# Designed miniproteins, single chains, continued (3), part 12

Each design is a single chain, and the fold is of that chain. pLDDT is the mean over its residues in the fold that is shown.

## One batch from the design tools (miniprotein)

Design m8390
Fold by ESMFold2-Fast:
Structure m8390 (fold): chain A 85 residues (1-85)
Amino acid sequence: DELVRRVEALLQEVDDWLLSNRDKIAALSEEQQKKFFELFRELQELVREMTEKIRAGELTEEDVREFERRVREILEELDKIVEEG
């Protein structure tokens, strides 16, 4: 339950970040959009992987820690892209 809550909180953080940066994302150059969407696809795959582990009942604390690390790394890279735009 606690592990699922941590994943859900992180997914909410991602949604909040996207909503907060909507206007900046819309203003990106074509090259910046390509980089953004590449990272966003990676983020979507991570979300899919975590959702599958939750449904299978195979979610571990190690999985959540790695997911948190990777999501935060991607969000940091996304921040750099939108700040450069």
Scores: mean pLDDT 82

Design m8391
Fold by ESMFold2-Fast:
Structure m8391 (fold): chain A 71 residues (1-71)
Amino acid sequence: MVSYRLVLDIPDSQAPAAKEVILSVPGILAVRQSRGDPRRFAVVAEDEKAVEEAVKALEEAGFKVVSLEPA
């Protein structure tokens, strides 16, 4: 299992939709939105490939990914 911090450049109103996109990816185990910054997510995945698929799904949905770092 791997943990990553993901930051998106999106309107606050789109944060729930972005969370659903991340959760739609097989191998994503948990997603938690930061209470202090709705554009920041903590992601737990089975492996790095699942994280890469989540980033791709977000970009395809029109959500701008500005950072991805190990947590």
Scores: mean pLDDT 82

Design m8392
Fold by ESMFold2-Fast:
Structure m8392 (fold): chain A 104 residues (1-104)
Amino acid sequence: SKEELIREIGKVLELSEEEIEDLLKIVDEMEKRGDYEMPFSELEKVLGRPLSLREVAALLAYRVITNQSPLSVDDLKSVLLSMGVSEEDAEKLYEFVKEKLAEQ
């Protein structure tokens, strides 16, 4: 389920329960609008606060796993690094996304 996937991504990035609940709210809003590529600035308006770099990383990983992004897994890793995500967090997400795509 989308809830299980977001919770798993949140555990990989060591997000708080509050951050995970906020990501679930964002995913629900994207689904309700039928706009799965909503800009992060619009998602920040939904939350009423800026997204952390780890929350942005989680949403990008989610979009790749759910085939709602044109990014490949290799492109995802490059984008995360270019945004300033740590090599450790980018590698953890890369391996997690590869595993989830192989399970499909």
Scores: mean pLDDT 82

Design m8393
Fold by ESMFold2-Fast:
Structure m8393 (fold): chain A 85 residues (1-85)
Amino acid sequence: MLYYLGILQDGIGYILKLDEKGNILDGEIVEAETGEELKEKLKEVAPNAKSIREISLEELAKILNMSLEDLKEMNIEAAYLAIEE
């Protein structure tokens, strides 16, 4: 199973490909001004994902194995999760 994270930070979109253990396998920077544009880019990268959902900063912190305090300092505007089986 593969996980894809879309993160919007300071007007820049990031897409991270993760394994089931949260190890980063790949990452790219995408052009996205809004969370909706980032979600569409995430759908292009993970076309076999059955769903793409918005996640909270608390969920993102757990996935990345980071503290919520550290994550709040990163000025994250939106985050999305797609799962490819």
Scores: mean pLDDT 80

Design m8394
Fold by ESMFold2-Fast:
Structure m8394 (fold): chain A 87 residues (1-87)
Amino acid sequence: MKSIEELVEQAAMAAELAVQSAESDPARSRLLIETLGRLAEELRKKGAPEEIIEVVERIYRTLAEDPTAREEVRRLVKELLELMEKQ
């Protein structure tokens, strides 16, 4: 089973790859966005802190609404990684 740290790292990578692929490979971008939704559920099952789950869910919602929202996604990924460092 993946650790909370591993799930967060995967969420950050999936978010960045999704926004990078949005225009060149929309099918890949959609799969990465779906992966973010699954990672949020895995984090909930492992009892991750609510703040971490909320940021991953915000990244997922942002990309589901606008897969090209590069600046907003980068901001949320930075927030997610900063929350992990506070542990």
Scores: mean pLDDT 83

Design m8395
Fold by ESMFold2-Fast:
Parts: structure tokens; C-alpha cells; sequence
Structure m8395 (fold): chain A 70 residues (1-70)
């Protein structure tokens, strides 16, 4: 699971809310389908490109956090 502090930092860097970030994280962890997460994000006014950019930033942030802990 992701620490709330890390989610807030990533959301701030991307200019989105932690709640919106949570939807992308849920899709990445398999809680919801990636397609469903994209549809929900689009219903909230996001583009598919913005969702993909956020997904990459989340993955990069998690990789950096794991490296710092090693």
C-alpha cells in the first residue's frame, strides 16, 4: 500500500487532487480496471493523456521511494 504522504506529494507535483490520484492508484493495483479508471477520469474532465502522465509519475515516485529505502 502507498503512504498518504507520498500520494499527496505526487498529486501536488501533477496539479491534481489526492482523491483523483487515488483512482489511478486503484487501477494500477488492480482494484478497478484501467479502462474503468480512464472512463471515470474522463467523466471528471481529464484527458487520457493526463491520466497516462499521472500513471507514469506515480510509478516513478514509487520506484524512487523504494530505491531511497534500500
Amino acid sequence: SLPSVDLSAVAKELGITPEQLGLIVAALQGVISREKAIEKAKSLGYTEEQVEKAERAIRDHLAAARAAGA
Scores: mean pLDDT 66

Design m8396
Fold by ESMFold2-Fast:
Structure m8396 (fold): chain A 72 residues (1-72)
Amino acid sequence: MKTWFELIEEAVGKPLDREKFAELVLKYTSEAMKKGLSDEEAIREGLRKAAIEFGLTEEQADRVVDEYFANL
């Protein structure tokens, strides 16, 4: 089975730096938590913003978030 991260790399069409992606997710998740979002909603926002910053479109970022939670 392909990992969730391998599916993102296929969507982007190139290998991604997993550590840098994780750092961006953590950064944006922490910012969302400070704004009063729940842990789950903060993670959704963090994943979405990190994906967009990595060069994905908003639609691709939304698919990444949906795929992540579908595979938990």
Scores: mean pLDDT 75

Design m8397
Fold by ESMFold2-Fast:
Structure m8397 (fold): chain A 56 residues (1-56)
Amino acid sequence: MSKLLSGFLKAYKVPEDLHETVEERCGACAEKNEDPIGCLIQCISKVLIADDEAKA
């Protein structure tokens, strides 16, 4: 899961500073094992939006 997450973060060009935040917030997605990829994508989007709001 962690390696897959890192691959997704690079593919979507997520800032490296946010990688740990995404892993922490989206770790629960891996625990559910129903749609971890869909859950990761949704979670990453929310993290990016929250980061933009914090910088605004």
Scores: mean pLDDT 70

Design m8398
Fold by ESMFold2-Fast:
Structure m8398 (fold): chain A 68 residues (1-68)
Amino acid sequence: MDEELDFWLRQLLRLYEEGKLTLGTLTDVIRSLRTHFKDESLVEEFLKRFKEEVPDMTDMIDKAYDEV
């Protein structure tokens, strides 16, 4: 995984563990990743990996992705 994607994955996991992960936070991160990466497949791989770590948040992650 790209070092920047790995950094954001760790930050989102930390927010999840602290109970601070929100739809707004996910939307902002996805928007930032889309702005930084021109290849949508990298954003999709990131979200797939994050859903593997937090499967209970899949609906919220998918909603955030659709909103961006």
Scores: mean pLDDT 80

Design m8399
Fold by ESMFold2-Fast:
Structure m8399 (fold): chain A 86 residues (1-86)
Amino acid sequence: SARVQQELQLIEAGLEALKASSKGEISVEALKRFVEGLLDDPELREEAIKIIDEAAAGKKTLSVEEAEEVLRKVAELRARQIEEEE
């Protein structure tokens, strides 16, 4: 779906902006705010925040690799919702 590809590009652009604003580590709060802005569905937002919290395990920051894995999982949730709507 073109919409899914557009959402993935937006997520990639957001990750690049977060990387540019961070010296090797991504703020958990910045990542949560970014994800909340991407997801209009409250249930998906709660699931995405849970993914971030589980990856963080109480830390204030994630490595770039951890943030990329989180955003991959969030993109999969978003893609499933788009497919169910189409």
Scores: mean pLDDT 74

Design m8400
Fold by ESMFold2-Fast:
Structure m8400 (fold): chain A 87 residues (1-87)
Amino acid sequence: KAVEILEQAKKEALELLKQGKPKEALAVLLRAAAEILGVPEEVIEDIAAGKGVGVEAPPSELPKEVQEKMEETVKELKPLMEELYKK
């Protein structure tokens, strides 16, 4: 279930943040987003690496279905994102 994937990712991200590895924490969250959105992990990795899809044409690279589900996922991630920006 999407909520379970998100909770697992948050748990791992928090452990990485405790170790002072925010970039790795972000990577864990991106993988969870890929699973929740039903997007191949390679697409998220390419975007994160600045290769291919995300760099060339970011808006048109994501299907509309994925974008709609991303908005719902962002709402679930808001508390964690606010904590990161808070500091």
Scores: mean pLDDT 58

Design m8401
Fold by ESMFold2-Fast:
Structure m8401 (fold): chain A 109 residues (1-109)
Amino acid sequence: MKEKQEKALKLVIEGIRYSDEGVSLIMENGSKQAQEQARSLSSKVVGSVIAAIGSLLDGDTQGAKDHLQRARDYVQQMKKIAQQEGIDKAVELLSKAGKLFDKAIELLS
């Protein structure tokens, strides 16, 4: 149990790093509207991940999965923004972030 949680946490941290890199590219290359949306969604990803970690510390594995699913959905929304703005590198990074969150959810199942 503990080893799977540690592996899931490492995947989540890597997912945040890729998400942050993707958001940075939207902030540099996107329209003003895309930048505002990405900033809001990035904050929601971070908040959902903090909530997921809190759930894991409380032994609430289902709560952690629910919070990580929300984080993944926010990353998917940012990926759609990056696609609309034509920022291919941000699409790639946000796709990697989403896959890492999915792997973390699978490990907690």
Scores: mean pLDDT 89

Design m8402
Fold by ESMFold2-Fast:
Structure m8402 (fold): chain A 73 residues (1-73)
Amino acid sequence: SVTVTGANAAEAGHRAGREAGVGSGGLATALQDLVDGKVSAEEAEKAAQIATGAEVKVLEAGPEGVTVEITPA
C-alpha cells in the first residue's frame, strides 16, 4: 500500500494516482466531493475504489490537507 499526503484534494489525488499507478481523475473528484462536504468519507472511499479499482482509505481530509492510503488491485 501507498500513503500519500497533498495540500488539497487535487494534489493528493494526482500524487496518489502517480505513486500507486492508478487513475488520478476519479480519485481527485472523490476526494474533492469529500472536502466540499458533498459525501461522507465512506462514500468517497467507495467512489474512489470504483474509479481506480484499488482499495482506498481516507486518513485525513480538511483545510490542513488530504491524506489517503491506496492498496492497488
Scores: mean pLDDT 82

Design m8403
Fold by ESMFold2-Fast:
Structure m8403 (fold): chain A 87 residues (1-87)
Amino acid sequence: MPPLSPLQRAIGEALLAWAAEARANPELSPRERAEGLVRGLYAVYREHNVPHADERYAAMLALVEEDPEMFAALAEQEAEELRAELA
């Protein structure tokens, strides 16, 4: 596996942490789960000084507003695939 950049690693770690939290709290709605991931990614963007972090955050929130169930489901699949690749 090629080495991940610090930003890519932080994004991956945030995704895996979010997936674990979502599994621990199955009572959360798809919208609540999706919003949690968006907040986590925004924190990573700010920590790594990613340009236009606020615009990226707004764009992700717009996607959650459009289809929170699909957003959460796709994110959960990405987390499972990432976990398998890192094993």
Scores: mean pLDDT 80

Design m8404
Fold by ESMFold2-Fast:
Structure m8404 (fold): chain A 72 residues (1-72)
Amino acid sequence: TIERLARRASEISGVDEARIRRVLEEAVAAGKDARTTAVILARYLMEEEGLSNEKASEAAKAVYQGLAAARA
């Protein structure tokens, strides 16, 4: 599941899938919920990868939706 979400976020953001997967794996391993994980990804994309808020939010939204659906 996380690997699929990392791939989708990579497709949206243009950032390398392995980097996104690491961020998602670390957040989930730390017990972060879907919303918090999405916020962590958005901040990472903006602060470390230099993406716009719009692009970072689009990628984070896709991750949030995927994680929230998996918990339902």
Scores: mean pLDDT 83

Design m8405
Fold by ESMFold2-Fast:
Structure m8405 (fold): chain A 86 residues (1-86)
Amino acid sequence: MGPVEQLEAALAEVKKRKLSAEEYDTIIGSAVTGAQMATLAGDKVTGEKAKPLLRELYRQYLKDQNRPISDKVIEVTVRAMFPNAE
């Protein structure tokens, strides 16, 4: 499963139930690694498609963990995951 497909599946799952911190960490880590590897292989499109999905999933992660939600923090965090995608 590609990084974009993995993130879309995770976003569908969070609509049905609250994910654990371990589930979020596993999904985000796997998707970020896959998108970075695609970028290194010359596929810049996968990272661009993954960024908005990662922003939304990270927002749901913060909400599910009862942590403060900040669009600025989410944007900076996701940008740091993809330095070559912007």
Scores: mean pLDDT 76

Design m8406
Fold by ESMFold2-Fast:
Structure m8406 (fold): chain A 100 residues (1-100)
Amino acid sequence: MKPSVKELVEELIKKVEELIEKYKESDPELAAKLKEIKELLKKAYEEEDIKEQIELLEEVLEKLEEMLEELKKKNAPEEIINEIEILIEWAKKIIKLAKE
């Protein structure tokens, strides 16, 4: 059973929302960056053009990878690093499916 691109984007939005709620008080800067990623994911969810949807998802992936690099440079806790790596894995999976 292969989930649809929209179903996976919706699941990724939920994962991002959970991290925003978790970190909104302890790391407002991280929460703000995650909110930007959530808005891009919402645009990707509503996008009907496959090429534009892929471009939005690739922008999400780029922002998540930049966030991971910044967190590693700041010696962020391993828990946060692992959570962002999970989001990156989901984004890569969705992009691969969208390109099929």
Scores: mean pLDDT 85

Design m8407
Fold by ESMFold2-Fast:
Structure m8407 (fold): chain A 94 residues (1-94)
Amino acid sequence: MIEETREKLEKARQEAIDAVKKGYSAVVAAFPDGSVEVKIYKTDEEAEKAARKIREEHPDAIVSVLKSSTPVELAERQLKGFEEEAIKLVEEKA
């Protein structure tokens, strides 16, 4: 059911937090089919462009951008909100 999506979200959260700790930007996206994608970029501008493209191509996707300067505590809070919205999306499309 949603256990696979939760596992994917947990892995995405860890990858995104690790990227931010290293000074990179991250884009995390969750789709109605339960798939989750993480993309790591050197610049905030590239991450924002990637997020915009995902939103345009997949208007029903939940997309979050973590900037390279984001404190870990704030990044974790942002990803918590992302996870809640992603689970809700998958439940509504089931």
Scores: mean pLDDT 81

Design m8408
Fold by ESMFold2-Fast:
Structure m8408 (fold): chain A 96 residues (1-96)
Amino acid sequence: MDEKLAENLIKAAEEAKTSYEVDVVLTFALIAHAIAKLDYEKGDYENALKTYEAVRKAFEVIAKKARELGDVELSKTAEDMIKEAKRNIEEAKKKL
């Protein structure tokens, strides 16, 4: 995943004002996270780590916005993804 896409996800998450907008940003962050897993499986640990750190930050903003909007399901999904991203960051760091 390129750096501009990661920056755009974080910005979109920070600027999200409705549950629908938060859900759209969550969907793109999930896709970016899945691509990072593919990079990890192919042995591209450096790119995987970079993307995992970016999506972790995006999931943190998404979780905060979902909580502010009272969207319990989105908040829980984002919090679960923060935990998964943190585990994936640790695993990628072990390979470097």
Scores: mean pLDDT 84

Design m8409
Fold by ESMFold2-Fast:
Structure m8409 (fold): chain A 68 residues (1-68)
Amino acid sequence: SLAEVKARAVEELKRLAEEYVEGKLSEDELLARVGAILREMRAAGLTQAQLDEVLREFDKHYKELKAK
């Protein structure tokens, strides 16, 4: 289902943010993997609103990880 695709994308993006902040993933690798996830979401038929929700969750998690 699209809900399962969205949930999986959120969890994968959160893991990528964690790996990037911990220095386990380069910026080029992060951008490539984020790009692949976004392409898969679009191919699955997710709307722009659903993509924006996923990206907002990623941004929120990334900011929380960078908080001191």
Scores: mean pLDDT 83

Design m8410
Fold by ESMFold2-Fast:
Structure m8410 (fold): chain A 57 residues (1-57)
Amino acid sequence: MEEEIKKLAEALGLPEDLVRKLVEKYGSIEDFVEALLDSLPPERQEEFRKKIEEVLK
C-alpha cells in the first residue's frame, strides 16, 4: 500500500500525505479512485483513469 500511495501521489501531483488521508477516508485505494473520478468532468475522468491504470497496472 505504501508504494501504491507514492505512485498515485506522483501520478496525481498531490502530496503523499493527502493521498493517504483520502484513501483512509474512502476505505480503500479503489474507492478513493472511484470517488475522485466521479468528481472530475467526463473528459478528465478518461485521462485520469488511464494514468492510474499505468501506475497500478
Scores: mean pLDDT 75

Design m8411
Fold by ESMFold2-Fast:
Structure m8411 (fold): chain A 77 residues (1-77)
Amino acid sequence: MEELRKEANGDPVLLAAIKAAIEAYKKGMSKEEALNVGLDVARAELDKLGLTPEQREATLRVARQTIEAVLDKYEKE
């Protein structure tokens, strides 16, 4: 949990996305499938915030990079 907070840089959308991706990976989904689950959660959370399209795109890009890095750590364990 605390390590995930660090990876998310305190962003609640990133934290929610990372948690969803890790949960999917732990349930036996592939890294790609878990990444997609995390990105779907990020999109849903962003829809609640009323962000501009540019802010949404930027956050999704960061979410993808962060989730990939976190899943890589779990894959090596």
Scores: mean pLDDT 75

Design m8412
Fold by ESMFold2-Fast:
Structure m8412 (fold): chain A 91 residues (1-91)
Amino acid sequence: SEIDAAIEEFRQAMVELGVSPEGADEVAARIRAAIEAGDKKTVRHLLTVYSTAAALIATGLALEGKISVEEANRLAQRVIDAANRIDEAVA
């Protein structure tokens, strides 16, 4: 389904950023549970929190010289794009 594909893309984007597979699975499960409950407010809150966390992680990695600024922007944008796909699929 469109929603399942969007959640999987968000999960994959988090793993690419360096989140553990187990941690990414937990995030995906929380988002899916909120969607199934019809709680759009909680879905938007979770997407905002995790997208913000991803951007901060990517920025921190670049500031520490572990990845380039370009790679940090790419990783953060991938998470944001996936979050937008979930939000659109729920609308």
Scores: mean pLDDT 84

Design m8413
Fold by ESMFold2-Fast:
Structure m8413 (fold): chain A 109 residues (1-109)
Amino acid sequence: GPPSPLEINITLESTEGLPRPSPEELRAAREVGEEAGRKVAEWIKELLRDPNAPPQSFTVSRTAGDRTFSASVDVKPDGTITVTFKGPTLEAAEVIESSALETLRRLLG
């Protein structure tokens, strides 16, 4: 059969548990997700071109008001990708995740 697809592990984290994010905070969350998704897609394309490419890790973050939104990506030597989406609320973390996954889907097909 075809080789197993790349393993992607997703974790959502809440920093504060405060009420619903503002529109500015939701925009920051979406922008973090889009940048993270673009970088993951680029790494997947690099791995397809060079299976011996060294593992890389990165963090994308944005601040809106006093609150921080981030996506951290760790690529292991075996091609396993671990992604942590972190926001002040789980709703914010879910917005980062949704934005990242939609961006990844658009760029990988």
Scores: mean pLDDT 76

Design m8414
Fold by ESMFold2-Fast:
Structure m8414 (fold): chain A 87 residues (1-87)
Amino acid sequence: MLVERAEKLAEEAKSIDEVLDRIPDPELQVFVVKLLAELPYDPSIPREEWVERIREAAKKNGYSDKAEEIAVVALALHLVEERLRKK
C-alpha cells in the first residue's frame, strides 16, 4: 500500500521539489531529507521493507501521525531522483 502510493506520487511528479511540496511543512521537509541521509535507499531489500524502516524511524522521532506520509514521500523522492539520473 505505501509503496503503491509512493510509486503513484513519483509518476505524477515532474521534479524532486514537486514531491517535497506534498509535505507543506518546511520542518518536515528538512526531516525527510535528513532521514534519507541517515537511512539511504537500499536496493538489496524489498521496497515494502525499506518503507517500513522509514516509517519506524519517523515514529521514533515523534512523527507517528505523519509516519506513513513521510515514508511515501521518502520513497517517491528516491524514485524521482533515480528516474532523472537514468532518463
Scores: mean pLDDT 80

Design m8415
Fold by ESMFold2-Fast:
Structure m8415 (fold): chain A 70 residues (1-70)
Amino acid sequence: SDVEELRRVSGLSDAALLRRLQHVLETGDFSALNAAELQWLVARSRRTGRPLLDVVRELAAELEKRVAAA
């Protein structure tokens, strides 16, 4: 899944990655992401034709479900 790919890229737990994506959504500050995370998100945005923030929102929602299930 896309969430599992981003987790492998980030090296973070589901909860830690969720906190980073929530920060981006709340502040608009993408500098909180590392280069690999940002590159993956931009590539996903380009591949799907969706705005970057929509990709971040979708992934954050999926991570929230995974964290709640743990």
Scores: mean pLDDT 83

Design m8416
Fold by ESMFold2-Fast:
Structure m8416 (fold): chain A 70 residues (1-70)
Amino acid sequence: SDTPLNLRAFLEELIAEDPNISATEALDRFLERAKSLSPPVQLVAERELNELKEKYGSLTAAELLEVLKE
């Protein structure tokens, strides 16, 4: 089962609603969803998402999705 925090699925849904959304905006919205998790899981998710923002923040969400398709 896909979790509600599957980043790839989240990006696909978000791009369908806003095709021009930036990777940074998409990752920030995903991070807001991660705030519903337990504190240890949230902290790991926040670190991983912030690393993606640093590495791919200049991309669109659609370009980030292509990177994650491997």
Scores: mean pLDDT 73

Design m8417
Fold by ESMFold2-Fast:
Structure m8417 (fold): chain A 80 residues (1-80)
Amino acid sequence: SLADALVAFAVGEIEKTINSLPISKETKEELLAEARERLEAVAREAAGQPSSELFHTVLTEASRLAAEIKERAEKELKEK
């Protein structure tokens, strides 16, 4: 479906970002799992909406996730 394709694309882009961060493998796996779950959840909620609303919802969530991932990376670096 369009929702599945959009989630797969967004997850792939977030995965590239996570893999570029100088943080532990365990934190990377946790962040990626959380990103997948959250993107899938918002896409499911928007599945009955017009394609434009689905696109907006997924991109908005991806932007929030990017900010949260950076914050989590900063916390891990401070704990070293």
Scores: mean pLDDT 81

Design m8418
Fold by ESMFold2-Fast:
Structure m8418 (fold): chain A 76 residues (1-76)
Amino acid sequence: MPSEAERAQLVADLDAFIAMVEARFPDDPRMQAYVARLRELRDRLAAARTEEELLAVMREIQAVVKEIAEIAEEAA
């Protein structure tokens, strides 16, 4: 298990990423849907009590971040 400090940093990093996406794409409904999903995953990350739960939620976060990056590339 990561330390409580390491988990808090991961949550903070995800919160910063969410804020950045919201600031960059405030009125994009696709990005709003991904932000809502990331907020749900952020809460699951904060609540994860086992290594298995942590790995599962991190995998889902990585998938969503990848989808956001692909859409951002198309918008550039």
Scores: mean pLDDT 79

Design m8419
Fold by ESMFold2-Fast:
Parts: sequence; C-alpha cells; structure tokens
Structure m8419 (fold): chain A 74 residues (1-74)
Amino acid sequence: MDEQLEREIQLALRMMEAYVNNLGKPNARLLVAKEILEAEKELGIESPYSSAEEMVDAIENMPRDPSLFPKSLL
C-alpha cells in the first residue's frame, strides 16, 4: 500500500512535469497524456487507459472531484 502510494506520487510528479513542459503548446493535453502513458510503463504501473486519446477523454470528462481519482494525487 505505501509502496503503491509512492509509485502514484512519482506518477503524479511526472504528470505535473509533463503538464508544465507542454503548457501553452497546441495539443498540450494529448502530449501530456502520451508522456504519462510512457511514465506509467517505465514505472511498471498498469494504465487504466488503453491509449493517450482515451486518457485525455477520461480526464476531461472527470470533474475535479478527489473521490473519483484513483488516489494518485492523495
């Protein structure tokens, strides 16, 4: 549990870096999603999404509700 939490924190940090690095770019959301999928594979984390496109769609359709997150940011 703690070990998985550390993995999730590392993924969240990577997500933040990808977001910052692509801020203001056209297709920034898709670029961030691609980097997140690669980071998940590098960290050995099973992605809940099959593609970057599905990840973007899921994230945009998910409200900013902590109860709906997989606890990656908690």
Scores: mean pLDDT 67

Design m8420
Fold by ESMFold2-Fast:
Structure m8420 (fold): chain A 64 residues (1-64)
Amino acid sequence: LSPEQVELLKRGVEALYAGKETEAFALFDEASRDPEAARALQKAIFAISKGASKEEVLELIEKE
């Protein structure tokens, strides 16, 4: 992932955990225009659905 895509995904995750769902989904939509970022997002959403913490999800995005 490019640094720009990582930052978009991280901002989206932070917005989602802050309850700002509309902002989070807009950031995710922008990032997911790239197939690699879309794949990272799918992994992040799966982790969130399994009860992962914000820190765990951010680390997952940074490792992609």
Scores: mean pLDDT 81

Design m8421
Fold by ESMFold2-Fast:
Structure m8421 (fold): chain A 74 residues (1-74)
Amino acid sequence: GSIPFDPAEAERSARAALGVVEEAQKLIEEKGKDHPEVANLLTAAYILAVSALTLDPDNKLAREVLEKARELGK
């Protein structure tokens, strides 16, 4: 395959994504969804979570972060 299977690196990326999406949620609660940094944080969380899923498609945390980022971006 073109992308190596690496569940340990996937978990690290997923945990980074979780931290970023939690910062986005906090910013939404403090400043509202229209704050420009919200879009930047949600995009960063999305990229990190997708990266985790390319390394381990069964990573539960990465899937949860993607769902949360999508919900917060509505």
Scores: mean pLDDT 83

Design m8422
Fold by ESMFold2-Fast:
Structure m8422 (fold): chain A 111 residues (1-111)
Amino acid sequence: MKELERLLGKIGVLVDEIGDMISNHPRPSDEEIAELIKKLEELVKLLDEAYKLETNPQIKALIEQMKKLAEKAIAILKDPSASVDEKALALSEFVTEAKKLLAQISALRKS
């Protein structure tokens, strides 16, 4: 499999894992928040690598948008003034938007 295809696959798996974590733990503990931050930081690194390998400017824009969404979620999760409910909402919104962006990337790659 091409390296970019492997990276996009890993990105999809991480988005699904984050979604499963928030679905199973709708009020995540501090330990679960720390694990979610780690997964989001790994996702940002994979998105940076995918961005460098991608040549389609429309797909690059979608990757950059997903990276900005992940960075926004990380900032909220690291904010000690944010409530557990605010952190859970940020994660839920991230997963919903990331899945939409991944679907758009998949559609463009089939063209």
Scores: mean pLDDT 87

Design m8423
Fold by ESMFold2-Fast:
Structure m8423 (fold): chain A 80 residues (1-80)
Amino acid sequence: SDKEAAARVSAAVAALGGAALDPDAETFSREQAYAAGRAMALGAGMSEAGAERAGKLVADQSGPEASGETVARALSDLGL
């Protein structure tokens, strides 16, 4: 949906500090993956506690150095 697309773009920009538009950005850190998962969950209407849990799950599934595709798959697996 448009809301999911907007939330994903917003989460990626927030997680990467604007580097989401940088073609040289190769990987997401665990902290960036956590921020993306948390932001997507908040955009989907989850509570702060639920969003924190979702962010941790995305970060754990993505690992310490993950491609954008890996993070996107982790988000999709959680329905985000």
Scores: mean pLDDT 66

Design m8424
Fold by ESMFold2-Fast:
Structure m8424 (fold): chain A 61 residues (1-61)
Amino acid sequence: KYEEELEKWIEKIEKGELSDDEVGEKIEKFIKEKRYEEAKKLRKHYFELRGLEVDFETSIS
């Protein structure tokens, strides 16, 4: 089921287990399959997490 796939990818993003490339490829695959809501949710989680990472890693530099 596509919902289980999205949930697993969100969990991996939150844990920092995925690279930028892997997240981008997954978002593109969702878009290709016309699963725009899943693509939007994954992209939102990724950018929110990336923003926090920049605040903690770049702002401390």
Scores: mean pLDDT 68

